# Designed miniproteins, single chains, continued (5): the designs that were tried, part 36

Each design is a single chain, and the fold is of that chain. pLDDT is the mean over its residues in the fold that is shown.

## One batch from the design tools (miniprotein)

Design m17300
Fold by ESMFold2-Fast:
Structure m17300 (fold): chain A 89 residues (1-89)
Amino acid sequence: MEEAERRLEELAERAEELARESEDPELAETLRALAEHLRALVEAARRGDVLATVGHALAIVGEALDAVRLDPALEPLAEEAVRAVTELI
């Protein structure tokens, strides 16, 4: 579990970095939302909140798909985020 938590936190940091470097305001906002939900998922998992964990997991999938829609080059990041979430459920 600690390794999965670290991976989610690393993904959140990468999403925030990409958001800061993005010239597209919509993409930047989507990447910030992705990072926020990744961190919220870690906190929900730590407290054993199953419903919050599932809710944030679904939000991460939605934000990841939106990121790919806005920039197809983000497909590897989106796939990694979805895979990390699936492994935690």
Scores: mean pLDDT 84

Design m17301
Fold by ESMFold2-Fast:
Structure m17301 (fold): chain A 90 residues (1-90)
Amino acid sequence: SEIEALRQAAREALARLRDAARAGDVAAARRALDELGDLLDRLARALGLSEITEGMVALLLGMAAWLLSRGDLEGAVALAERALQLVLDS
């Protein structure tokens, strides 16, 4: 289904974020985080998630982007993982 494809794509975007973070590639990590954010927004809409859950996901992804800008790649990955889990557990 489209939802299953979006879930898989989101997991793959998170994997790319982890790989980029491990390599210290901030530019690749930002691209992967942006891709994950788009996929999670699309998945949340497809699943009919509440505005509260969507707001929490957006906040976590915004904080992850800020941590990347500060060079905290591990912190950014942790917040991105939490955002994905919130969507998948819904």
Scores: mean pLDDT 90

Design m17302
Fold by ESMFold2-Fast:
Structure m17302 (fold): chain A 67 residues (1-67)
Amino acid sequence: MTKTLKVTEELGDGSALKAVDEETGEEYLVFRRASDPSRAVARSMTTGEQYDGVISADRKTITATTR
């Protein structure tokens, strides 16, 4: 399953983000990969489930795919 998340906040130096699924209101913590900052792991703050994330070039959206 693929979800589109909206970035709500950049944390620290932008290495971590907060994002929300606007359809459900579910919040995610998103950790960017140091070797490829377009790739990330999105973790649900409600369930703890992890998704593989792709961050858009403008860093406004994340495409999260179920692992």
Scores: mean pLDDT 78

Design m17303
Fold by ESMFold2-Fast:
Structure m17303 (fold): chain A 75 residues (1-75)
Amino acid sequence: SAEEEQRIQQAVFATRVYLARLPDLDELTKHLEELIKKGVKKFPRAMLDAIREVRAGEPPKNRIHAAIAEVIRER
């Protein structure tokens, strides 16, 4: 749907912004965990899960995780 495609494009954009600010994945992971503890859960949780999937060599669980993983691999 158009709404699903919009959510995917928003996830791509947000991932690029986070990676531009914190290019080191270990520092980024710590930052995302801190945001989740502070209640900013929706996108930081999805990105954290996608990073873990990429590092474990696991397939993405959904299209948003797949989009995040693609941006991470483009580095």
Scores: mean pLDDT 84

Design m17304
Fold by ESMFold2-Fast:
Structure m17304 (fold): chain A 81 residues (1-81)
Amino acid sequence: SLAAKADELEAKGRELEAQGKYLEAGDAFREAGDLYEEAGDYEKALEAYRRALEAYEKAGASEEKIAEARKKLDEAYKKVG
């Protein structure tokens, strides 16, 4: 299922964070957020996008990647509230 795949990506993101691979962690968390949104789980999507943004900031990712993650976080936040 979409939710199960998102859970796997969330776990992978956490493992990558533990290894200091923040760019790859951010990508995994962002993909998990996208899948949680498709599954209609906006609370999990919001949390995944928060983790993606934090990971991208720690990685010194491009302004474009950080802006995209912030936009997805804001959109998910509006769907939860």
Scores: mean pLDDT 87

Design m17305
Fold by ESMFold2-Fast:
Structure m17305 (fold): chain A 57 residues (1-57)
Amino acid sequence: MLPEELKRMARQLLELSEYQGDPETIAELLEQLLGLTLSEREREELIAFIKEEQARA
């Protein structure tokens, strides 16, 4: 399960992009901006979360 802080930052970035853009690119940008190194599983969970948020918008 993703940290709540990471989910919050993902939502902020999505709001700034008007829920547009490639989910994989958004996940990679978040990883870089937050100085995080995500495991493959955590990255897949983040990408899935971004896709779900975009689909709901």
Scores: mean pLDDT 78

Design m17306
Fold by ESMFold2-Fast:
Structure m17306 (fold): chain A 86 residues (1-86)
Amino acid sequence: MEEARKLYEEAKKLYEVEKDYEKAMELARKAGQLAIEAGDKELAVESVKLFAKSAIALAPDSDFAEVAELWLKNAEQGVEGALEAT
């Protein structure tokens, strides 16, 4: 639990303050996976959103960004399976 939260907060800082989207994406993905394993559904959803936002910021016109935008939309709408899609 503590490790997932710490990685999420570091990823959020990289995204919002440092604009290091590549590292933000990496840490957000790891935070999301650990949060899912720990059963922290809310942290897992927020980590997935941050991962998707970071991926879109890195390559907004890429095919990967299209998939990331779908993940972000699903996570924001709270649809079933959003946590399992990461």
Scores: mean pLDDT 72

Design m17307
Fold by ESMFold2-Fast:
Structure m17307 (fold): chain A 58 residues (1-58)
Amino acid sequence: SAEEELREAARRLLEARAAGDALAATVHAGQVMRYARELGLDVTTLREADRLARELWG
């Protein structure tokens, strides 16, 4: 589901950030934004994607 895909993308974003992998973080942030918008969430920036990921897995 889009919700499960969002949670997985969010987890991968946080893992990429922890690893210092800027390219991977950008890719996973893009997936977070995509699935969040499919669920009706207003996530349009990388900073908002990072915040949502922390809220989901904090």
Scores: mean pLDDT 89

Design m17308
Fold by ESMFold2-Fast:
Structure m17308 (fold): chain A 67 residues (1-67)
Amino acid sequence: MRAEAEEISKVLGTDKPEEIEKLIKETEKEGEEVRAKAPTREDAVEGSEKVGLKLTQKINEIARESE
């Protein structure tokens, strides 16, 4: 996870791997909860996709702040 956050920070040109690591952790937890609460497999997939998009958006916001 830390290595992942550092690689993402490099790709985005930011020096905030700690913030990215936190977001990944929170997103993994949220994804787990969504999957556990989903009444169908399709709902679990849709919920996980939404959580993933949210993470991408937050990472992009951190990248923009580094401009």
Scores: mean pLDDT 72

Design m17309
Fold by ESMFold2-Fast:
Structure m17309 (fold): chain A 70 residues (1-70)
Amino acid sequence: GAAEAVELLERGLERAREAGDEETVRIMEGAIKAAEQGNVVALRYAVKEARELGDEETAELIERAVEALE
């Protein structure tokens, strides 16, 4: 559900903040908001943004959040 999706994304956000990766922080903050709203379309867009940055790990994490919402 949404709580599980948000928990997964918050772990990714913490990792990105520790790494100082401002782009990934922005993507993850948007993904968390989308998950809280149940906005699967916005979450899929976040997956695309992460892949365009070459960040497969973040993309896979967001895809797991999509699965948790469905």
Scores: mean pLDDT 83

Design m17310
Fold by ESMFold2-Fast:
Structure m17310 (fold): chain A 56 residues (1-56)
Amino acid sequence: SAEVQELARRAVEAALAGDEAAAREYARKLSTALDMPLSAVEQLVRRSVAELRAAA
């Protein structure tokens, strides 16, 4: 759980920084750890990033 939370945080932070390659790598690790499609994880990360950017 703690590792999953850290991967999710790093994916969002990388995406916010514009490092799409790093964001995708963390999303791939999340996909494997959670047994979820990569596209679903990427959508969750993109939604989180968009909401954070809209709030800024």
Scores: mean pLDDT 83

Design m17311
Fold by ESMFold2-Fast:
Structure m17311 (fold): chain A 97 residues (1-97)
Amino acid sequence: KAEELLRKGNRAYRQGKYDEAIKYFEEAIKVAEEQGNKRLLASAYHNLGHAYFKKGDYEKAIEYFEKAREIYESLGTPQGKREAELAKKMIEEAKKK
């Protein structure tokens, strides 16, 4: 399930294994898309953005944070709105680079 892939990716991310984290988040995106799970899809894009940010690939980081923001906003939930605001903050930080 996408949630298991997100957990594995987050573990790799915390260990500084950003290439490994990216692979897990990319797999999580595919699974979330197949399941139609927009919340998990947005979370996977957001985490992928963070991994690229840590690698210094700010252009890709912005791309994935923007994908996450759009999906979070489309959810129409208070939690989605909060997560979209966090993604916007990361886009601003990446643009400063």
Scores: mean pLDDT 88

Design m17312
Fold by ESMFold2-Fast:
Structure m17312 (fold): chain A 60 residues (1-60)
Amino acid sequence: MKIVSVSIKTKKPFTPEQLKELIDEAERLVMEGKTPEQVAEELKKRYPDVESVEIEVKEV
């Protein structure tokens, strides 16, 4: 079982709904087998207001 931790720094405040969509998308991409680096790059491409993304994946 994989636990995904996502830390996002944004240039503008996001609504709770937007943050949930970002987290759900990050988890989906990780479950599809993409690396944390690939997931971070895709999120930055889709959400220009995202400044940085840090993703930790732990196997349990």
Scores: mean pLDDT 75

Design m17313
Fold by ESMFold2-Fast:
Order: structure tokens, then sequence, then C-alpha cells
Structure m17313 (fold): chain A 66 residues (1-66)
């Protein structure tokens, strides 16, 4: 199995993206963790961001990607 599928579940793929957006709207811990994964995928250091910023980055990434 391609590990890229895990990244797709977080920010790519229509069904997976809709789930992530819903988690962001609810402000769940899952949204924070997905935000960290997105930052790592973008080559950024998640340790330099707060949990609140991670959620915001995830939401912006999903919106900017489409």
Amino acid sequence: AEQAALDAAGARGTAARNQVIEDVEKGSERAVELGRNILVGLGKDPEEFTDEELVEILKEYLEASK
C-alpha cells in the first residue's frame, strides 16, 4: 500500500477532505493532528505552530488547494 494514501485521507480525495473539513469545523483533536501532517507534507516544522494555528493551516490548505 502506498503511504501517500494516508496523506490523501488527510487533505486529498473528495470524501476524505470532506471528513477533515467537518473535523475542523468541530475543532477536534483530529483536526490538529491532520494539520501537523499537512505541515510535514509541505516541508514545514509543526513544532513551531500552536494547535490553533495548525487547525487554521489545515483549513486554509484545504481551501487554497481548491
Scores: mean pLDDT 66

Design m17314
Fold by ESMFold2-Fast:
Structure m17314 (fold): chain A 84 residues (1-84)
Amino acid sequence: PLPEDLFEALERARELLEEARRLLEAEEPDYEKALELAEEALRLLELTRRRIEAIAPEELRRELRELIEEAERLIEEAREKLEE
């Protein structure tokens, strides 16, 4: 089984990205808070990246890559809106 702390980190990152997306898609979007949450998720994912790449199965490494890509996309979207 995978270490519990790696699952907790991925779950936390997902929660942060779900909340960030909700804030971006709201009728009155909170772009600043969405950016903060997406950046926090990316930091968490980057901190776990070395351990996941070293010891995790290919499926979890793919999941990590997908979450990082989503975080980077949400960060870019929020930044573009804030610069408007």
Scores: mean pLDDT 81

Design m17315
Fold by ESMFold2-Fast:
Structure m17315 (fold): chain A 58 residues (1-58)
Amino acid sequence: MTWYEALLRYAEAVRLFQEGRYDEAIALLEELIRETPDRPSLVARARREIAQARAAQA
């Protein structure tokens, strides 16, 4: 995955999160982490978003 594609997927996941589509947001963020583990700051942001989405579903 290119850096630009990673940023676009992150933006899409944030949009899904804001719309309350938590499962879809989590799925995109998990895919992003899997395909770009060499970007620690982006991975950290994605992990925080996943945690917030899961908390919102509780």
Scores: mean pLDDT 79

Design m17316
Fold by ESMFold2-Fast:
Structure m17316 (fold): chain A 62 residues (1-62)
Amino acid sequence: MRLAHVTEDGERLVAPEANRALISTVNELVDGGDPEAAEERLLTELGLSEEAVAQIREGVAA
């Protein structure tokens, strides 16, 4: 993904503002909020693939 303040595109390094948004969305997935809505946000807003979203879900919750 490419965001305005990205400093490095490896190892999931992004600007603090972008990182904070990612953490917030991931926390909603973990807390069992609207998981499909949060997942769609990751896909469309951050330009992540379906596979990347699945990996995030597994890496955080299981």
Scores: mean pLDDT 55

Design m17317
Fold by ESMFold2-Fast:
Structure m17317 (fold): chain A 66 residues (1-66)
Amino acid sequence: MEEEIEKLLEKAREYEEEARRLYEKAEELEREGRLEEAARLRLEAEILEGVAKLLEAVANLIKKKL
């Protein structure tokens, strides 16, 4: 169970890192005036950030049941 919790947290960190990359790319697109494409990347980043938070929540629930 501890190893499963660690894997969930590691995956959450990976998704948070990917989301951060997408936010940076969106900011670059905004500077270029490509606002619609920037908005799409921000939405993708927001989804990945949400998934990361869900993985962290699942890991915390497993800890509380132990």
Scores: mean pLDDT 82

Design m17318
Fold by ESMFold2-Fast:
Structure m17318 (fold): chain A 70 residues (1-70)
Amino acid sequence: MYRELVLTAAVYEIAGSVYYLTGDYEKAIEYYEKAIELLEEALAVASEEERPEIEAQLEGARKALEEAKK
């Protein structure tokens, strides 16, 4: 289950980046927020070994969200 959440979050991050590059910041924010939600859910069910990877992806998504809000 967590792997599906991480993969889906990655897809949302890609969609967010595409919208960011095309200047659609509202959609970029929406997709980055969806990615963050899924990564937080994945983190809640992840093993200790899996947490660092999910945390790194979560940090990346949060940074992308902050850039889109500027």
Scores: mean pLDDT 81

Design m17319
Fold by ESMFold2-Fast:
Parts: structure tokens; C-alpha cells; sequence
Structure m17319 (fold): chain A 95 residues (1-95)
């Protein structure tokens, strides 16, 4: 169950990277890679929730500095909803 939730989270993060890779600064890309590696190596649901929160903050910063098409905006909204669901599943696994 934790492994399945983690796999789904990594898939969502990879979709977010594809959406934003051409819009991120080199520093933001390095931060994304750092957080993705930390998430992939984590076995602690509480730590994983904190990392997803840091991803959310990073993506919000990218959105603030970029012009998005309506399609990109819809895709971003869908990814945000999926990540919120994953955080809830991780909370349930931490107890």
C-alpha cells in the first residue's frame, strides 16, 4: 500500500516535471530533482507528506513566474488534486 501510493506520487511528480521543465529556472530544476530523489528514498509517510508540501510550494513559484495555456492550467489543477489525495492516503498510512 505505501509502495503503491509512493509509485502513484512519483508518476504525478513526473507529469508535473514534463509540464514545467521548459518553464523552470536551473535552480528550480535542481530543487525538483533533489526533492524527487528524497521522496523516492523515503520510507516514512510523514516525511513524504512534508516533501510533497515542498513540491507544492516549488510548483506554485513556477506558476507565478510563467504564462500558462488553458490546457496547461487544467493539467496543473488536476495534478494538484491528485497530490492532495496522495497526502491524505499517506496520513492514513502513518497511523
Amino acid sequence: SLEEVKKRALEVLDEAYELFKDKMTPEQKARFDELRKKFAESENPEEMIEILREFRDLLVDVVKQTEMTPEEARRFAALTIELTGIEYELELLSK
Scores: mean pLDDT 85

Design m17320
Fold by ESMFold2-Fast:
Structure m17320 (fold): chain A 86 residues (1-86)
Amino acid sequence: MEEAEKYLQKAIEAAKNGDIDTALDYARKSATLYLKEDPKKAMEAVNKVADALVEAGVSPQTAANYATAIALRAIGDVLDEELGQA
C-alpha cells in the first residue's frame, strides 16, 4: 500500500517535470501493486498520472493513450507473476 503510493507520488512528480519515461515507469509499478490489492485504486492512480501529464502539456488524447498503456502493462505484469514468464 505505502509502496504503491510512493511510486504514484514519484510518477506524478516526474510527469509534472516533463520526464515522461520516468513517470510511465513509476506509474506502471504503482498500478501493478494497486492491482494486486484494489483494482479501483489502480485505475485512480493511472488517471492521476494522466492528469499530471496533461498539466505538463501533454495532449488529453496522448495522456489517455499513456494511461491505457500503463494499465495494460500493469495487468500484464500481474498476470506474468501469477502464470510465470517464458
Scores: mean pLDDT 82

Design m17321
Fold by ESMFold2-Fast:
Structure m17321 (fold): chain A 68 residues (1-68)
Amino acid sequence: SVEEALKELKEELSKDPRIKAELVGKDTLIITTTLSVEELIGLALRLIGDYPLLEVSIEGNTIIVKGK
């Protein structure tokens, strides 16, 4: 399910101390980072490739991932 995919993603991302991931409701993951612009874009592109059923957007230093 989307909720289970987001929970697994949150735990994986939380291994990097530069990344804070927060699950909002059952279908949205807010990823706040201290990554460079280049690293942030790289992460967003990886998420788009790995999770084609999820919508990925960038807002400043934050990546928003939600179910389509």
Scores: mean pLDDT 83

Design m17322
Fold by ESMFold2-Fast:
Structure m17322 (fold): chain A 79 residues (1-79)
Amino acid sequence: PKVVLKLETESVTKGVALAIAAMGLGYEYGVPIKTKFSGNEITITAEAPSLEKAKRLLEEMKKYAEKLGAKIVEEELEE
């Protein structure tokens, strides 16, 4: 299952902090995470081995987004 979370941040610095948090989360869960920047938008993509793990990663990434004041632009879970 593929998770895609697109976030809008107030600044590039906040976007970088969010990308680092996402990569750290991926390391802890043993799931590769990819990040892409487009101005103030960051797209976080992860491919998890199970739907349960995908949902858990998505929820944790959303928590980091909320803590860093990012807006959730798109949220997708692809089976």
Scores: mean pLDDT 78

Design m17323
Fold by ESMFold2-Fast:
Structure m17323 (fold): chain A 66 residues (1-66)
Amino acid sequence: LEELFKKYDKDGDGTLSAEELKEFLKSHGYNYSDEQVKALIDRFDSDGDGTLDFDEFKGLLTALGL
């Protein structure tokens, strides 16, 4: 899981942007729009910075059944 997160964290800042999350979801068969990806981030982004850290990302995966 951590290796998967790091693979999509293209800038190495320890968070996933909307663009990085969209690529991850697409690789798993979810063809979400930019608006849908932003909505997912908003639901799991507890600190309101517009990105997902590793713990927030795990919460998202659990909610999606991944």
Scores: mean pLDDT 75

Design m17324
Fold by ESMFold2-Fast:
Structure m17324 (fold): chain A 60 residues (1-60)
Amino acid sequence: SLLEQYKADLENAKKGIAELEAELARTPPGSREHVRLEIALNILKAARDYLESKIKELEK
């Protein structure tokens, strides 16, 4: 179902956020890689928030 797909995507997004946060903590501030990781993390957090909103909308 769409709800099950969104829940799976949300769990993947949460895992990805944790992995990116760990990588960001190991990356030198101001490096090109640090900036890329910050951008990726912001995109993934936006995706998480969107998925949480959609799951809440579909669950009654």
Scores: mean pLDDT 87

Design m17325
Fold by ESMFold2-Fast:
Structure m17325 (fold): chain A 96 residues (1-96)
Amino acid sequence: SRIEELERRLKENPDDVQALIDLAYEYLRRGEFEKAIEYAEKALKVDPNNADALVILGEAYRQKGEFEKALEYYEKALKIDPNNIFAKRLYEEVKK
């Protein structure tokens, strides 16, 4: 339902960064990590400095067990937004 709504929005505006982020997050919550990565990467192509997209990529790679890639994306997110408490928390958790 929410995924269908977001897909309809992207059909009308493929560069809707917020819809791309929301769709990536929906797939992340469902455990569909490859789709989450696909939509988050699409968001970064439109907005290369989008901290939310970088956090989603980091979390998807963390869930896949690719911790080095996860840290890289969290670190990039924190360089863009040092006050992103969520990215900082995930970075510290994976860095252990």
Scores: mean pLDDT 84

Design m17326
Fold by ESMFold2-Fast:
Structure m17326 (fold): chain A 60 residues (1-60)
Amino acid sequence: MEEVNRVLSELLTAAVELSLLKREGAPKEEIEEAQKRLDEAQKRYDELLAKIEEILRSIS
């Protein structure tokens, strides 16, 4: 439960930061770093969803 909130918060934060950097015309290096953080957050989100599906199957 706490893990879900953290992963979602990280994903949202990374997405917002990337959008702001693009809007502000930040250096390419900063945009690439923000994109990498978003990609990492997305992977964690996908892993969390797979874990939740396994738990749901076990309960059902």
Scores: mean pLDDT 80

Design m17327
Fold by ESMFold2-Fast:
Structure m17327 (fold): chain A 84 residues (1-84)
Amino acid sequence: MSREELDEEVTVTLYSMELYLAVKAKDPEFVRKVAERILELAPTLSPEAREQLVADVEYFAKKAEEMGWDEIAEILREAAERLR
């Protein structure tokens, strides 16, 4: 594993964790900010890293929807669509 590959894995992990914290806090503005950062970075990531981020965003969107957090679910669904 190269430094670049490790840095990418760390970046994906950090954004997934930030997203988890934002959703857990039930803060739509925090969720939106994290989603915007993910979207900004997505073009610089490998296809594999991008697919992992899409999967993570979709997972949290589904969980937010199940919990009735409609605004958060909408923000995350929009982000997942734009990441594809």
Scores: mean pLDDT 79

Design m17328
Fold by ESMFold2-Fast:
Structure m17328 (fold): chain A 67 residues (1-67)
Amino acid sequence: DMELELARAVAALAAAVGVVSGKNAGLPEEKIKEFEELLEEANRAKTLEEAEAVLERAKALLREMEA
């Protein structure tokens, strides 16, 4: 079900943005903006592949920042 998979991807991205925003005192504004832009891209995604690509980029960015 593409609709459920897309909803899951958007929810995961929103959760990731929430975590980043919760730590915003310690994060550069530019990195927070990148996560917000990824969330907007997820909202505009019309296919599961587009949503998964955005989610993967968000996860990669989060892992890089926490390294």
Scores: mean pLDDT 68

Design m17329
Fold by ESMFold2-Fast:
Structure m17329 (fold): chain A 55 residues (1-55)
Amino acid sequence: DAARYAELGEAFGRAVAERQGWSEEEIEEMAKRGAKVGALVPQNRATAREIGAAL
């Protein structure tokens, strides 16, 4: 589960940075951050909305 949410967070971070026209380095940084936050979702399934807001 954590791996699935990490992949989703990574994809979301990439999409946001790409939409903003950021550099490749910034896109990778956002993707990595998204993956870390996504991995936390399974630990707090009942509060997934709060974790999303922390992004």
Scores: mean pLDDT 71

Design m17330
Fold by ESMFold2-Fast:
Structure m17330 (fold): chain A 69 residues (1-69)
Amino acid sequence: MEKLMEEAYRFGRELGREAAKQGKSILEVYEEIKEWAEEVARTVGEKKARLMELSAILGAGQAIFEANR
């Protein structure tokens, strides 16, 4: 459980950093995370995928905030 959440958080941070460099909106990043989580749900199940989605969203938001200060 914890390892999957940590991996999802790091994935989100990387997406957020890339988006900030490219000038992508936070909404576009969240849409990408949502689609990724739907794909992951096929492997790990809905409940775990939802927690991973939230962890990735948190990571992406923090990375974008850090880039903008």
Scores: mean pLDDT 81

Design m17331
Fold by ESMFold2-Fast:
Structure m17331 (fold): chain A 69 residues (1-69)
Amino acid sequence: MELEKRILLVLSKRPRTQREIAEELGVSQSTVSRHLRRLEKKGLVERDPITGVVSLTEKGVAEVEKILA
């Protein structure tokens, strides 16, 4: 799942909103939303319900380390 890998790598630099992720990756916000939902279900990212900012969990950081190895 190539886009999920790219989302994790973008978030490894700093927390971002869904819009910022979509702009960085050159994809639609609806596409990012679908993949973020899957990543949240896997426990790799979390979203602040007030700000909408998405960040990596500790498990998400470990997955990024595997991607970069």
Scores: mean pLDDT 83

Design m17332
Fold by ESMFold2-Fast:
Structure m17332 (fold): chain A 72 residues (1-72)
Amino acid sequence: DLRRGAELLKAVAEELGLEELARAAEEFLAALAAGDEEKAREAALKAIGLAKEAVEKDPSLAEKLEAAAEEA
């Protein structure tokens, strides 16, 4: 589910043009595949921060980003 949530987050971020968020989600997925828990944690925190910033700038993004998080 964490992997699925991250894949959805990356897809939504790419669709919305949130390049930094898409990159953070990709880094998280890569870290999970490599078994690198430290990198995965860092990438997840970065993605959460970027998602909050995006929602603060455009609250309409909250629904789409929350849908990805619920799949995790």
Scores: mean pLDDT 75

Design m17333
Fold by ESMFold2-Fast:
Structure m17333 (fold): chain A 64 residues (1-64)
Amino acid sequence: PTATWSGRTPFLRIAPDGSFSVHTEPLTLPYASVSFSEDGEEAVITTPDGTRYVVAADDLTLTD
């Protein structure tokens, strides 16, 4: 399965070591899991290597 977002809303990348950076570029990545915030406005995407991405849910497209 893949996750795609445009980066129109800045998103956070959290590396497996816990370091983080803010990005605005479009990305398409394989994902291991996705969880949504309680308000449904944010999604946390975890890739198979343990990297996490916090993205706006309305900018996110999931494809199996």
Scores: mean pLDDT 83

Design m17334
Fold by ESMFold2-Fast:
Structure m17334 (fold): chain A 64 residues (1-64)
Amino acid sequence: SDEELIKKFEEKLEEIKAKAKSVEEFIEQAEKLLAEMSEGKSAETVAKLLGIMADYIKKFIEEY
């Protein structure tokens, strides 16, 4: 389900955020995760994941 996928994506983004030393490192790792989790998914699902990733990038920039 999309809800389970989104929850898993957010959990993994939190892990990446905790480990990343720079905005560039965070973006690189988040892009890799997005590519992995969007395999075989609909355009609508990928768009949702992109929105979540953008929000997490914003949060990372605000903290660092």
Scores: mean pLDDT 82

Design m17335
Fold by ESMFold2-Fast:
Structure m17335 (fold): chain A 60 residues (1-60)
Amino acid sequence: METEEQRRNRLDAAQEAIANTDLSIATIARLVGWDSVSAFTREFTARYGVRPADAGPYRG
């Protein structure tokens, strides 16, 4: 789906924010265009196979 590319770009931005910042998952979800943390978590988990919370802060 064409909209899948847009979601992928947003999820990639979220993954980068999770890796490079210690912002809350709710803050990251809003920054990348989700109003619902649960919707964001579901989309992220479907894409990467892990929850945003399990991705953790930047590890080096």
Scores: mean pLDDT 73

Design m17336
Fold by ESMFold2-Fast:
Structure m17336 (fold): chain A 80 residues (1-80)
Amino acid sequence: SEADEAQALATRAGELMSRAQKALENGDKEELEREIEELERLLKEIEELAKKSKDPEVKASLEGLAEAIREYIERAREAL
């Protein structure tokens, strides 16, 4: 279902953000850049699913997740 797909994307986003944060704390710029690139790819998948979603709750959740990922990427890039 769309809800199951959205939940899988949210779980993956959390894992990637956690890895990116660890790379940031360790000063591992190469690892951080790889995690940011993966987050950017995931962001595109989330935005595509949000466009296709007919469920207003799923759409709103995906849009909120996309915003959170965009904000995280901006903050992470500032630390590079």
Scores: mean pLDDT 87

Design m17337
Fold by ESMFold2-Fast:
Structure m17337 (fold): chain A 92 residues (1-92)
Amino acid sequence: MKEELRKALEKLKEEAEKNNDKETLKRVEELLERLENAETEEELREIEEELEEIANEMALKKNKKALEISMEFGVRRVEEAVKKVVEEKEKK
């Protein structure tokens, strides 16, 4: 999980550098530092959420790699939401 988040952030960093998007680059670098210091699953989840936000913003600017990252993490979020609804229904 931590390695996947780091790889995704590194790809977003490369795309931000390629597009000269200094604001996005700074946000990605701050998340990379936070990821290196993250020791709990809660911290990793917060980083994943912020990563999705950055990827979504870059995807709106027609960045194909950011769109792929956004889709990958978006699908995971939908799966977690579906599992939670199913578990609540089994409580009958």
Scores: mean pLDDT 73

